# Ledger of designs, part 62: designed miniproteins, single chains, continued (2)

Each design is a single chain, and the fold is of that chain. pLDDT is the mean over its residues in the fold that is shown.

## One batch from the design tools (miniprotein)

Design m6137
Fold by ESMFold2-Fast:
Structure m6137 (fold): chain A 97 residues (1-97)
Amino acid sequence: VLELLEEAKEEAEKLGDEGTVELVEELKELVEKAPEEVQKEAKPTIELALRNLRRALELKKEGAPELEVEIEIGVAEIALAVTITVIRKELAKREAE
């Protein structure tokens, strides 16, 4: 999972999207604190974010309209932000026991 987040950060940096880089760094800190089971549950949404960032880079290289590139980045940002929220809730729940 940490390797996928490092790849997502590299793709976001290539796109010049600082907001996505910040989301990846925040999620990386949470994942490092999370049990393996929580990391496993987060993996599909992190993989989704990485795929959308790679698609955004492909579109940008092909000279696609900016709106299409931004849609792919936006989907990745939503996936990362939702994953952060879910992990934070799960960690808080476990600390309460």
Scores: mean pLDDT 82

Design m6138
Fold by ESMFold2-Fast:
Parts: structure tokens; C-alpha cells; sequence
Structure m6138 (fold): chain A 68 residues (1-68)
């Protein structure tokens, strides 16, 4: 239905936002993992200093960064 299409567009938009944020935060980092759920978009980046997890909460708009 129309709501399912809107949900997919929001998930894709959130993924692109999270990617841009991570590219600005960690220039030259490699994207090694992606996970999209109904509530969160999670990206895993590999840097010279190790792996970082960037999570965007779709309900609150909060961005969290965790060193793995």
C-alpha cells in the first residue's frame, strides 16, 4: 500500500543521511556493514583506528556512535 512505499522512502532517506554523517565524521572510512530496521539504521565503518558503529534512531532522530 501507499504507507509501505512511504516507509521504504523514509528508510532509504535515513540510510543516506547516516552515510553522509559518517563520511563527514570519518573521512576515508570503509562502509563494511548496513542494517535497516523499522526503528533504526545502523552502519559499520572500518577506520585505521578500528571499527565504529553509527546508529540513527528513526523515532527520535538521535545519532549514536559506538567504537567496536
Amino acid sequence: GSMEKLKKLLQEYALELAKKYAEEKYPGAKLVGEKITDTEVTLIFETKDGKYEVTLNLETGEIKIKKL
Scores: mean pLDDT 75

Design m6139
Fold by ESMFold2-Fast:
Structure m6139 (fold): chain A 87 residues (1-87)
Amino acid sequence: SSAEEALEALRDETLARLDAHRDDPEAAEQAVTGYLVRVQSLVARHPDIDRAFLRAQLERVVAHLRALGMDDLAAAVERATELILAD
């Protein structure tokens, strides 16, 4: 769906920004915050979005953050994921 394509595009953009700013914690935090705000906006506009697909995209961002050693930021995304999926 167009919503799923938008989620994948947001994920890919965020992963690229995290790679570009791996040594800039403030920029990494801003990239993650912007990602979560945009995901929440997309979910609000598309309430029929596949929740399993949504979780998978968020989990990929968490895995990438952990691979970069950004464990606190990864934990923050994990907490945000449960809140987003709980409505």
Scores: mean pLDDT 88

Design m6140
Fold by ESMFold2-Fast:
Structure m6140 (fold): chain A 103 residues (1-103)
Amino acid sequence: SLELQALQEISKTSADQLEELSRGVEKVNPEVSAKLKKSSELYRQASESTDLDELQKLITQGNELESSVSSDAVKSDPKGSSEMGVKYTSTAIRKIGDLLDAE
């Protein structure tokens, strides 16, 4: 249960970061902004999940969506803002994976 709380906190942090990034790119590429917002919603749902399998699946879905927006964002925004979102998310997933492997 302590591990679950840590995973929920990491997911919440990822959601917050993606929401900020979404707002930052809204004027440059509304489509990328919408995808980042959707990814943030998936991480928000993960932060509220009490099931490890569901939490990991939601985080994986969020990361997959972010990976798709990186290609789109390169055309409308410097790589920095879109790739920053992916980096935050990838870090959260990696840390969650490490915690799951430790069991």
Scores: mean pLDDT 67

Design m6141
Fold by ESMFold2-Fast:
Structure m6141 (fold): chain A 116 residues (1-116)
Amino acid sequence: ADEKLREELRKELEELEKKGLVKVEIKGNTVTVELSDDPELIQGAELAAAGLNTISGIKVEIKGNTVTITLSPDPALRRAALPLIERLLAKEENEGAEAVLKAALLGVLELLLEEE
């Protein structure tokens, strides 16, 4: 896990919150992303959620404009998820998808740095 990447992700998510696009909350192994009522942001978040659900140890649920990401308590699955989330994020141009992927990546890094 890269502590500098964690700090950069926090700042980037804070910038998206300042724009009024998203609100992110991380509690243990659960990450909640609340999106603005913009259909384009919600559509991007749905695509990001579908990508994250292909990763072992990650489950994503969408209800309206709220995305809930549940991370496995297994540190090995969390470590394996990091490069896969980064790969999804590298292809992303939608701010809603970017927020969901960055929040998921931050959640994984927070758990890895607290346990190891």
Scores: mean pLDDT 80

Design m6142
Fold by ESMFold2-Fast:
Structure m6142 (fold): chain A 64 residues (1-64)
Amino acid sequence: SHMETREKIADVLEELAPSLPGLSDEEAARRVRDAVYAATGVKLSDEEARRLVEELRRGLALLA
């Protein structure tokens, strides 16, 4: 279902978040795309992956 897919994406992003501060935007976007696809079968566009990376970096900055 759409809800289960969204929950799996959220879990994947949570696991990746600690790795993102040391990565370029391109490398971070690639890791997000690959991990989401492996977990859910959903293919993110480059634009969608970049947007998610931006949101995660913003979230990490607020927790610091």
Scores: mean pLDDT 78

Design m6143
Fold by ESMFold2-Fast:
Order: structure tokens, then sequence, then C-alpha cells
Structure m6143 (fold): chain A 84 residues (1-84)
């Protein structure tokens, strides 16, 4: 359920930090496929895909930091939903 979605976002986040942008995209596509009706999981997947694009192609450090922080925000949203 939602715990598996959270684990996939955390794995994608780790891959983004390691520079494995294709691995992060694969985790995002798995999120979209496995949780197609979960709004938070779909939003997290889209945020991971955008972060992979920014980190791979942008030289702007502020944009790179912003992308990473947005993925962390999605992890927090999923963790807070699991506690409710």
Amino acid sequence: GLEEALELVKEAYKLLLEGDFEGAREKAEELKRRFPEDELAQEAAETVLEAAEVLEHSKDVAKQIGAILRVLGEILDLELRLKE
C-alpha cells in the first residue's frame, strides 16, 4: 500500500543523490504504474522525474537544491499521511 509507495520514493531519492538519474526515473515509473489512483504517489513520481531532469541537465545549484528539497517534501507528505 502507501508504505510501499513511500519506500519507492525513498529509493528514488537515494538514486538521485548518487547520480543514478535513470534508476530514479525507473522508480518513479514504478510508482505511477503501481499506484495510479493515489494522488500523493503520482505527485511524488512526477517530482522525482522533474528532479532527475534538473540534476542531469542544469548547472544552476539553486535549481538542483530546490529539486532535491521538493522530493524530500513528497517523502514527508507520504510519511505524514501514513501517521493519520
Scores: mean pLDDT 87

Design m6144
Fold by ESMFold2-Fast:
Structure m6144 (fold): chain A 77 residues (1-77)
Amino acid sequence: SEIKKKLEEFKKNLEETWELIKDDLTPEELQLLEKAFEEMLKLVEKMLKEGKPEEQIKAELDKLWVRLLEELEKLRK
C-alpha cells in the first residue's frame, strides 16, 4: 500500500540517523532517541492514514525533532 511504502521510507531515514549518531550517545540518550523514533513513526502512520500532505507531515516531524534535541541537550548536563 501507499501508506506502507511511505512509512518504510521514513523508517529507513530514521535507521540512517540512528547509525550516524548512536556511537556519540549514552545508553540513556539512546533510550530517549528510540522512544522519540517510535512516536515519530506513529505520527507519520496516523497522518498518512488521514491523508495529510507531505509538507504538513514534515512540519510536525520537525517539531518532534526539535523537542528531541532539547531533551538530549538537557541529558548532557
Scores: mean pLDDT 81

Design m6145
Fold by ESMFold2-Fast:
Structure m6145 (fold): chain A 57 residues (1-57)
Amino acid sequence: SLEEEAQKKIEELKKLFDDYLARRRARGVTLTPEEVEKLKKQFEKMIQSLKDYILKK
């Protein structure tokens, strides 16, 4: 169903974001907590827009 597809896509996007942060750390680039929080907020905004669109009924 659309709800299941939305959850799957959201999970995939969250995984991509986590991978991005992990790759940055692995390469010796340390993001400050403030930078991580800013990126998370931007990511959450994108997720909210997508979720609202997909789950609209």
Scores: mean pLDDT 75

Design m6146
Fold by ESMFold2-Fast:
Structure m6146 (fold): chain A 67 residues (1-67)
Amino acid sequence: KQVEIELEEAEMFLELLGYVITKTDLSIAEAVRIAMEGGNVFREALLEGKSREEAKELARKKMEELL
């Protein structure tokens, strides 16, 4: 369970990072920071027992707050 959550978080982080880089004119460092915050929200949601779909939605909402 823990290892699977870490892998899913890593995949989500990369997906979010790609989104920020392609959709914004932010520096790479800022894009990484935002993607990391989104990934952290995703991980916490999964640890709370939320579905992957719900966790992904929460991560995206968090990123929109930061953008």
Scores: mean pLDDT 77

Design m6147
Fold by ESMFold2-Fast:
Formats: C-alpha cells, sequence, structure tokens
Structure m6147 (fold): chain A 71 residues (1-71)
C-alpha cells in the first residue's frame, strides 16, 4: 500500500467513516488516477470528505465530491 494512501485512509477513518465508507470515497478516486495520489490530490480528497462528513452526507456522495474536486 502506498504510504500517502495509507495516511489518507487513516484521516478518513478519523472523520468517522468505516472500512466500507473509506472504500466508497477512495475507490473511484484511486481507479481514476491510476497512480499514487500526490499530497495536493490527497488534501483535495480529504477536504471534500471533511465537508461531506460535516454535512452528514453519505460516503458515496463524498466520493463523488472528491472526483469533481480533482477534475
Amino acid sequence: VNPDVAALVADLAALGYDQAGVAAVLGPVVRRAGRPLDAAESQTVLTAARAAAAAGTSAADAGVAALAALA
């Protein structure tokens, strides 16, 4: 596992996402990237996930927001 992805997984878990929720947020992002995310991309994903968690939205919606923010 890439260290940057491991750190991002830990940060998402700290926001209250369970294992399935973390996978729902990161799965589409990692597949679209096809490479390890850089620090700026990881911060973009984490920012979108924090906003989604604060709003009480689903992990799937957080994943969609993260993909949009990376475009």
Scores: mean pLDDT 76

Design m6148
Fold by ESMFold2-Fast:
Structure m6148 (fold): chain A 64 residues (1-64)
Amino acid sequence: MPSLDEVQAVQDEVTTLVNQAKTALSNGDFSTANSLINQAATLLSTRLGVDPSVARDGIIDQVA
């Protein structure tokens, strides 16, 4: 079970990656945006135990 500090650290990192992905999308850099989305989803699935498909869908929703 992740600690509250670990959950907060992961959420902060995910927020940074989502913001970077939004910037990449606004610049038309879809390959960088896709990489950042996958990194954020991987953090949620590997560090917080979120199902990979649910994590990816959640990140896509935040970026869109």
Scores: mean pLDDT 81

Design m6149
Fold by ESMFold2-Fast:
Structure m6149 (fold): chain A 103 residues (1-103)
Amino acid sequence: SLDDAKKLGVATDKVSDEKLQEAVDFLNRVAAAGSREEIADVLREFAEKHGLPELGERIAEAVRNGDVEAVREATYEFFKALGLDEKLSRALGDAVARAVASV
């Protein structure tokens, strides 16, 4: 939730509540995924929705290959391209990388 994001020390002053809610909804979908294929699909669909299908496919490939570091970095680049700050983009990259490592 937005409240959970604020509790994690995310600076909300420069990020709209809509962007934060989209990031939270995205993380919940990644957390609910039971396989690398499902995580890859979530990332690809999210990237397509935001007009970055090529970057989404690169992240999906890294997820399918279990390349945790490539997932972390490409996810960071994706969220930076969407206009999120560096701290939030890195936290999202780390969260997706952990999800990939756990399946």
Scores: mean pLDDT 77

Design m6150
Fold by ESMFold2-Fast:
Structure m6150 (fold): chain A 55 residues (1-55)
Amino acid sequence: MVEPGSEIVLVGSDEARLAWARENGEVATLEAALADLRRYAAEHGVRIVEEEEAA
């Protein structure tokens, strides 16, 4: 992390939310929440960082 003041790092919590949405059949709700998060980040100048496995 070079400057975490303007970044949101998504980690393991996303897996828990995904699992819950799958079991409750609320995948659409999760997708809406993610879309809202992205909109919020764009409007407020916050960057969302996803750490994925790189080859």
Scores: mean pLDDT 60

Design m6151
Fold by ESMFold2-Fast:
Structure m6151 (fold): chain A 85 residues (1-85)
Amino acid sequence: MEKAAELSREVREKIEKFREKANEEELKKLDELLELDSKRSREAVSPAPSWEEMAEVSLELAEIALKAVEYFEKKEFEKAFELLK
């Protein structure tokens, strides 16, 4: 749980830093990525029957989100979107 929260915080910080330097098209791509991540997170936690399983799913979601944001920092937008499919 704590590790997932730390990763989520790192993702948020990287997103805010990206927004500061991003142009309008890059911001649009980021919004699309965040919508996909939000949808994936909602679908992933819904079927989890236990708090332990929910914690594992949350960690996996946070790790994928971090990787996707790292691709955005590198301007590798297609790779970020592929991670969330």
Scores: mean pLDDT 72

Design m6152
Fold by ESMFold2-Fast:
Structure m6152 (fold): chain A 126 residues (1-126)
Amino acid sequence: MAEEFIRKGEEELKKKNFEEAKEYYEEALALDPDSARAWLNLGRAYIGLGNFDKAIEYYRKAAALGGPKIQAQALLNMGKAYYGQGNYEEAKKLFEEARELAHSAGDEGLNQRASLFAKDAEEKMS
């Protein structure tokens, strides 16, 4: 089942085995191509592999398919990817959007993290 592959991928991500994590998420997506969580986690694996462009692509997929909590997480992670590329203006916009969605979804922890990242991105623009 797709959920089993997602769990195995998450275990490999914790170990920083990004290539193996990627393979598990690709197996999950072969079984369920509409799994927003698998797209989100595939993006995380690509961040670990240093491929920010692929990570952003997969976070966009997760945001399009997922409910409000996954959408907020995907936007936060997209903001982090743009920040890693030095695009602080786009990162700030995504962090502010993630903050608003996290608030509406009741995720105060994500709201606070997104607010902090937005402030850090703004400081980098000065």
Scores: mean pLDDT 88

Design m6153
Fold by ESMFold2-Fast:
Structure m6153 (fold): chain A 64 residues (1-64)
Amino acid sequence: MRALLEKYPKETLARNVVNLLAERGFLKDNLEEAKEKLMEQDPVETVLTVARMLGVPVSEFLRP
């Protein structure tokens, strides 16, 4: 799974994480700043952590 995520641009992964968190009510504002911070950390590790925490498949973060 991690190897597949590493093939995606960091911006795409960060955007999809922020969008999913906003959709589920975990983020209310500053979505662009949240995305930028995720890009600075490790978007792949963040996707894996959030997927595990929310019980969602990793494929939810790969949608265009």
Scores: mean pLDDT 75

Design m6154
Fold by ESMFold2-Fast:
Structure m6154 (fold): chain A 80 residues (1-80)
Amino acid sequence: SALTARAAEALERGEKLLNEGKALLKSGKADPLKATALVIRGIGDLLEAAILAERALRLDPNDAAAHAVLARAKELLGIK
């Protein structure tokens, strides 16, 4: 569905930003405020992915792609 596609895009974007921000924080070479802003934006995109995937599943509970996106977003956010 269009919701599942949008959820997958948000997941990819959020994971990339979260990983980039965490890597910059670990390196100690970047501005920590800039690195933290990337982590926050990544978390926001992961939350959007989870919300869109949950909405897709309310319309089609058998959407395997939406289940996968939701599970991955929850894993990256540290929620179950």
Scores: mean pLDDT 87

Design m6155
Fold by ESMFold2-Fast:
Structure m6155 (fold): chain A 113 residues (1-113)
Amino acid sequence: PRTLTATLTVGPDSTAEELKESLGAAFSAIANSLAPGEHAETLGRLGDLVAEAVAELDRNPDASYEELVELARETLEGWRRVLLEAGFELLGESEETAADGTVTLSLVFRAPA
């Protein structure tokens, strides 16, 4: 079975544009871990959550650190729910805050056989 890893990082000086880039990179990492066409419906649902987060950042380009961290949490919580509903196994979940205030959020899943 394939393993999927999604990681989002928000620092105290992070911008809305940097979170958009991080969201896109995390989505691409998941998509590239699956065979072409594999779990297309699930990938579509994950992509919809990214599009919703990007739209929120477009409406609030001056989002605070706290707002960016909360949006990152909300997006990964949505991904966690979608993947579990699709039969993926949660292998790991973490939220770490470094001394400089940088928050790193990670999800690790195993794809169904």
Scores: mean pLDDT 86

Design m6156
Fold by ESMFold2-Fast:
Structure m6156 (fold): chain A 82 residues (1-82)
Amino acid sequence: MTDEDYIEELQTVVGMSKEQAEKALNSVREENRESLVETLKKIHEKGLEEAYLESALEVLREAGREEEAEKLKKEVEEAEKK
């Protein structure tokens, strides 16, 4: 499966933006990308989408990546409106 296939699944099933999906895939090694996608799909199916997003934003802020946290939040809000 290609990275573009994983991005499409994350957008369609999980509701992530293309940029969020790309960042998530780039955060892991190629061998772990399928496992990451399956994990995120399971989190979505359990209705943990809001809890996952809030947790991700908190982790980014704690790591001093405030600009990335703000961009992630904005992209999710814009994706929900489209």
Scores: mean pLDDT 67

Design m6157
Fold by ESMFold2-Fast:
Structure m6157 (fold): chain A 68 residues (1-68)
Amino acid sequence: IKEDLEKAKKDYEEAKKLFEETRQAYVNAQRTDPEKAPELRRKMTEAAGKLAKWVSKYNELKKKYEEE
């Protein structure tokens, strides 16, 4: 359980990094390459969805670990 919690935390951090990277790419593309902006917005939305899933999973595992 502790190992699962640590893995979920790592996956959460990776998902957060991916979301921030795709967000920055989308903002930059709106200014420099508007043709790519819709694709990058889609990737940002997908990354946000993954982040939300890992936040939920991490919180669930943390609760189970604390409750034994």
Scores: mean pLDDT 78

Design m6158
Fold by ESMFold2-Fast:
Structure m6158 (fold): chain A 87 residues (1-87)
Amino acid sequence: SEREEAIRQTSEGLLQIAKESDEMVEKIKTEAGEEVKKVLDETARRMGELLKLYEERKDEDGLKLRQEANEVLKEGSKKLREIIDKS
């Protein structure tokens, strides 16, 4: 269940980023919207890679996946904030 919890929390984090990005895109120009989309696409790809690596690791625990996922989400959030600051 720990693995399932980690995957669930990772998915919730991605949904939160998507929701925040929707609000941001509503307030900025098309060019900034494209930048936001690129950050979301990159974050989704990195999360997918983490999930694949976790599935391949026999002794992996959910805590490590959660820590790595949190790092990816924090980097994505930072990039989104940088876009807002430039807009």
Scores: mean pLDDT 67

Design m6159
Fold by ESMFold2-Fast:
Structure m6159 (fold): chain A 85 residues (1-85)
Amino acid sequence: MEELKEKIRKKLLEYAKEGESSLTEEGADAIVDAMEKAGMSEEEIEKFLEALEKQVEYKKKWSDDPEVQEEIEKEAKAFEEELKK
């Protein structure tokens, strides 16, 4: 349970980052605590985590995150150099 809570906390923070949101660790903890207080089973929490992971992957493909943009720029430059050969 605690390991699963930690995984959800990390994915919530990652989801917020991809959505240009400044969710705090305290905010993520409050969400996880609310889920447990609502009586969600470990299986239900795992299903929520899986859904959240899919949403994070979707956002990463379309995010304006500087790290993603830097990687795209690096690949574009490599492609341009290959075309010059």
Scores: mean pLDDT 66

Design m6160
Fold by ESMFold2-Fast:
Structure m6160 (fold): chain A 71 residues (1-71)
Amino acid sequence: MKKVRLRQVSGVPLKVGDELYFNGEKAGKVTAVDGDEAEAEVISDATVGLAFSVRDENGVERGIAQVVEVL
């Protein structure tokens, strides 16, 4: 796992505990939120520009977030 900064692209605001998905597979989790950006722990192959589908703790689709920085 690597730590990244995400920016919301679409949907509802990101929240701590939101699950991140890539190609239908769980790829990470939001660990901290600061305004329209968030920190997450994600798969090691994630790079700047990669977009994740965001789901809440109940598996409900919330939107899309994109990696803006690898921490």
Scores: mean pLDDT 82

Design m6161
Fold by ESMFold2-Fast:
Formats: sequence, C-alpha cells, structure tokens
Structure m6161 (fold): chain A 58 residues (1-58)
Amino acid sequence: GSERISRTQAVAALMAFGFSQAEAERKLEGRETISLRELAELAGVSQAAVRRAVERYG
C-alpha cells in the first residue's frame, strides 16, 4: 500500500538516524506527509529501518 506518515513522525525518524531536528525539518520543508520509501531515500536507509523508527519514535 501507499503508506504515508506525518511530518512529525518523519522528523522523529530522521532524528533517530542521526539528523538534527533542524536538518530533519529542512529536508521535509513543504511536506505535510511523506511515504516510507521517500523518507528512506532522504535518510539513506532501508524502508524497513524507517518503519521500525516510526513504530518506536513516531
């Protein structure tokens, strides 16, 4: 499915991958939601890693 997450969840996931809050928010500028695939590409990680981070921190 086309699973999408909120900007807040995406920021939390990016911070779990070592990005600062400011860097995470800048990468997500203009986005209210983002797909797990797009977030994985932005973070340079697997989609499975994004799902785990969202479940734990988002």
Scores: mean pLDDT 80

Design m6162
Fold by ESMFold2-Fast:
Structure m6162 (fold): chain A 71 residues (1-71)
Amino acid sequence: MAELLRRFFGTYFFRVTVDGKTVEVVLTRIGDRVYLARIAGTDLTATVEQEDGESYEETAVRAAKILLSKL
């Protein structure tokens, strides 16, 4: 599950719950459907491309899974 908390100049802030763990994910638009993803309070970052038909919330969940797999 992902919840959009706020947006500001191409930056989206989400509260994401994955496997019972809740994290804040920040997506910053760096290209057409390409986002720099990070977890707030960590140095974890990844570049994520939004897939066709994928919502911002779905992109945030997928980004959270990628970033959490690096822990």
Scores: mean pLDDT 80

Design m6163
Fold by ESMFold2-Fast:
Structure m6163 (fold): chain A 77 residues (1-77)
Amino acid sequence: DNQKAISAIQQMADAAIDAIDAGDKITAKGWLRTMQWVGAMTGEEMDEAIAAIDAGDYDKAKALINESRQRAISSLS
């Protein structure tokens, strides 16, 4: 069911962004690894997003998460 997969990807991306906004870097990175595990992020996209979080570039991290989310959802539509 593609709709269930899309909903799961949206929830994971939202949880990662919420964790970034809360300053919870550990939880945010955990969600990025989960997104990579389910194929919503490539390993390279995950590594770039984690590097952005570690650098304190939260705007870049959120942009990368949203780009990966949109790409993954488009592949399921």
Scores: mean pLDDT 87

Design m6164
Fold by ESMFold2-Fast:
Structure m6164 (fold): chain A 73 residues (1-73)
Amino acid sequence: SLSAEQYLAIAKALLELGKVYFDEGNLEEAKWAFEQAVKYARKALELNPTPEAQAVLKEAEDFLKRVKEEIEK
């Protein structure tokens, strides 16, 4: 299994990828990336609950909500 630090690094990378897709208007790709960021941030938190992992999860969840709202327009 991956370490908490490795899961957090993956979550951060997916969050940044999601932001790039969102800025480009690629909403379905952004949604996928934010869903994966949430998944891996949760795995990081389960292994080691840190303020950084909590912040990454919250940001990923906030962006996921925002991209879903944009798709529903």
Scores: mean pLDDT 90

Design m6165
Fold by ESMFold2-Fast:
Structure m6165 (fold): chain A 88 residues (1-88)
Amino acid sequence: LEEKFKKISEEAKKLRDLVKEYLREMIPQLSPEVAEAVRDLLELLDAGKSLIEAMNELILKYGPELYDQVLSVLREAVEKAREKLKEE
C-alpha cells in the first residue's frame, strides 16, 4: 500500500512538471489575456499551491469565461505530458 502511494505521488510530480513545461511552451500561441492567466497559474504552482487552489484564484481574478479558456489550455498540456510519459 505505501509503495503504491509513493509511486502515484512520483508519477503525479512528473506529470505536474511536464504540464508546467508545456504550459510555458503554449504561452506565445495564446491571446494576451489567456497568456497572463496561464503565467499566473504557473507562478501559483511554482509557489507550491495545488491545482485546485491555483484555479480557484484564477476564476476569482479573471472570471469564468477566461477560466474555461485556461482549462482548455491545461487539458492540452496534460494530454501532451501524458503522451511524453508513455514514451518513457
Scores: mean pLDDT 77

Design m6166
Fold by ESMFold2-Fast:
Structure m6166 (fold): chain A 97 residues (1-97)
Amino acid sequence: MISKEEAEKAYKEAQELYDRLAGPLAARLAAAGLSPRQVEVALVAFHSAILTALLENVPEEDFADYVVETTRELLRAAGLSEEQVEVAVAVLREILA
């Protein structure tokens, strides 16, 4: 059970991380050949993955892998091809390193 304070902290931390990384991520995804709509979907998936990781209190050592795998599943669910998903995930791994 997450307290209101823990939830508010997670939302703030997710937004701060997203604001820092979304621009570079969007630029690299576009350069990798994703359409503007696919980039938008990937950014939404990334934000959701970060928020979920923080709300679930994923350990720091597992955070990047959790965000990457959660983003991969969300992109598959959104209808991106396996090739597009793997391109987006590769870019995301580089941004999180």
Scores: mean pLDDT 85

Design m6167
Fold by ESMFold2-Fast:
Structure m6167 (fold): chain A 87 residues (1-87)
Amino acid sequence: DFEEELRKLREELEEVLRREWDKLSEEARALLDRAVELELRLRAMSSEQYSEIAPAARAARQAVEAVAPGVGMKIVLARILRRREEE
């Protein structure tokens, strides 16, 4: 049942990505791309290396919410999930 809820969440996030991506400025898209890269880097590193990247990832999350409130982090998460599906 948790797997079904995760699949539905992934589908909802992909829908948000498809709907909202074209509405974003080039600057906002570049920021979202940077946030995705930082989040993927965080998730790939060991806990001892986490503290080196975490401040940059946190700043990127704040900037994403500033330029795309309520949808920016959903877009970032959707793109992270897409990249993990491609692995």
Scores: mean pLDDT 72

Design m6168
Fold by ESMFold2-Fast:
Structure m6168 (fold): chain A 79 residues (1-79)
Amino acid sequence: TPAQRRAEILAEATLSLYRMLLWEAKTNPDYDLEAAIRLVEQSREKTLQAMEELDAPQAVIDAFRAEVDEILAELRALK
């Protein structure tokens, strides 16, 4: 649906920002990983709320959540 495409675009944009953050964390060995993890979790919550307000299909929301969990797992592995 059109709403699903909008939600997918927003999810991809948000994930792009998270990937950039993960890249920065890997580049800066003295980076605060706990703070980075917390920031990603807070940002995820805000994006999920926005997707819900757009009537995004649950499958799109679940896919976004799963990809963020993968990024969080990578951040935790650096700790």
Scores: mean pLDDT 81

Design m6169
Fold by ESMFold2-Fast:
Structure m6169 (fold): chain A 57 residues (1-57)
Amino acid sequence: ALEEAGKKGREAGKKYGAQGKMGEAQLDGYRAGLEIGGYPSAMVGGGEANVAALKAM
């Protein structure tokens, strides 16, 4: 569950990071975490998305 949230966050980070939309990457990662685990998964989903987006930029 959390593993899939992290994967979706990373994919969002790569896609939106290349477009310069870091905020969207973080939001999508956070939402994916909530849908999968019902947890405050900003660190898993949003954090991973931010790291992936930074590396893509």
Scores: mean pLDDT 56

Design m6170
Fold by ESMFold2-Fast:
Structure m6170 (fold): chain A 116 residues (1-116)
Amino acid sequence: ALEALRREVSELLNAAANSDFEGAIEHLAELARLLLRLLGVEADPAASAVELLRLAAREAERRGLPELARHLRLAAEYLERALAATDPAERERYLRDALGYLASAVGLLLEHLAAQ
């Protein structure tokens, strides 16, 4: 599970570095599914990346992890803005913000799991 999470983070960062928007969205969705699995929740395979991040945020809040939930909600919000953006530069900026919050969320979850 942790090895798969690290691989998806690496692939997401590579897609972002190569301006591969569609690839970044796919890897972000896979990361969100892995985060949900680490939180003990089965994800709907048809759910969007935004829906998966919102589900992960709700589960984090239910488990008493408010900072993790906050970062996941912000990642979902900025990803939704990126998907709605018609200007490529604005889309890239929102995606970058979403990735920043997601990276922070991954770090917080790994710290939580290491403390268990």
Scores: mean pLDDT 82

Design m6171
Fold by ESMFold2-Fast:
Structure m6171 (fold): chain A 70 residues (1-70)
Amino acid sequence: AAPLAAIDAAVDDLVATYGLSPEEREEWRKRIYRAAANGYRGLAEQYKDTDPERAEHYRRLAEEFEELAK
């Protein structure tokens, strides 16, 4: 599954557990996407010298999640 689908599933679980409003659901998705983008940027930096192909993959994921967080 795409990482996006896993994050949406986690947000849906929070909505079901805590009874979040649609606005709260959107804010949680944005926060999770920003966190994911920051995490993948860190991984890209970590692997840039040891595994450039993996670093490039994480950089692309970071850019994708950054766009989704808008």
Scores: mean pLDDT 77

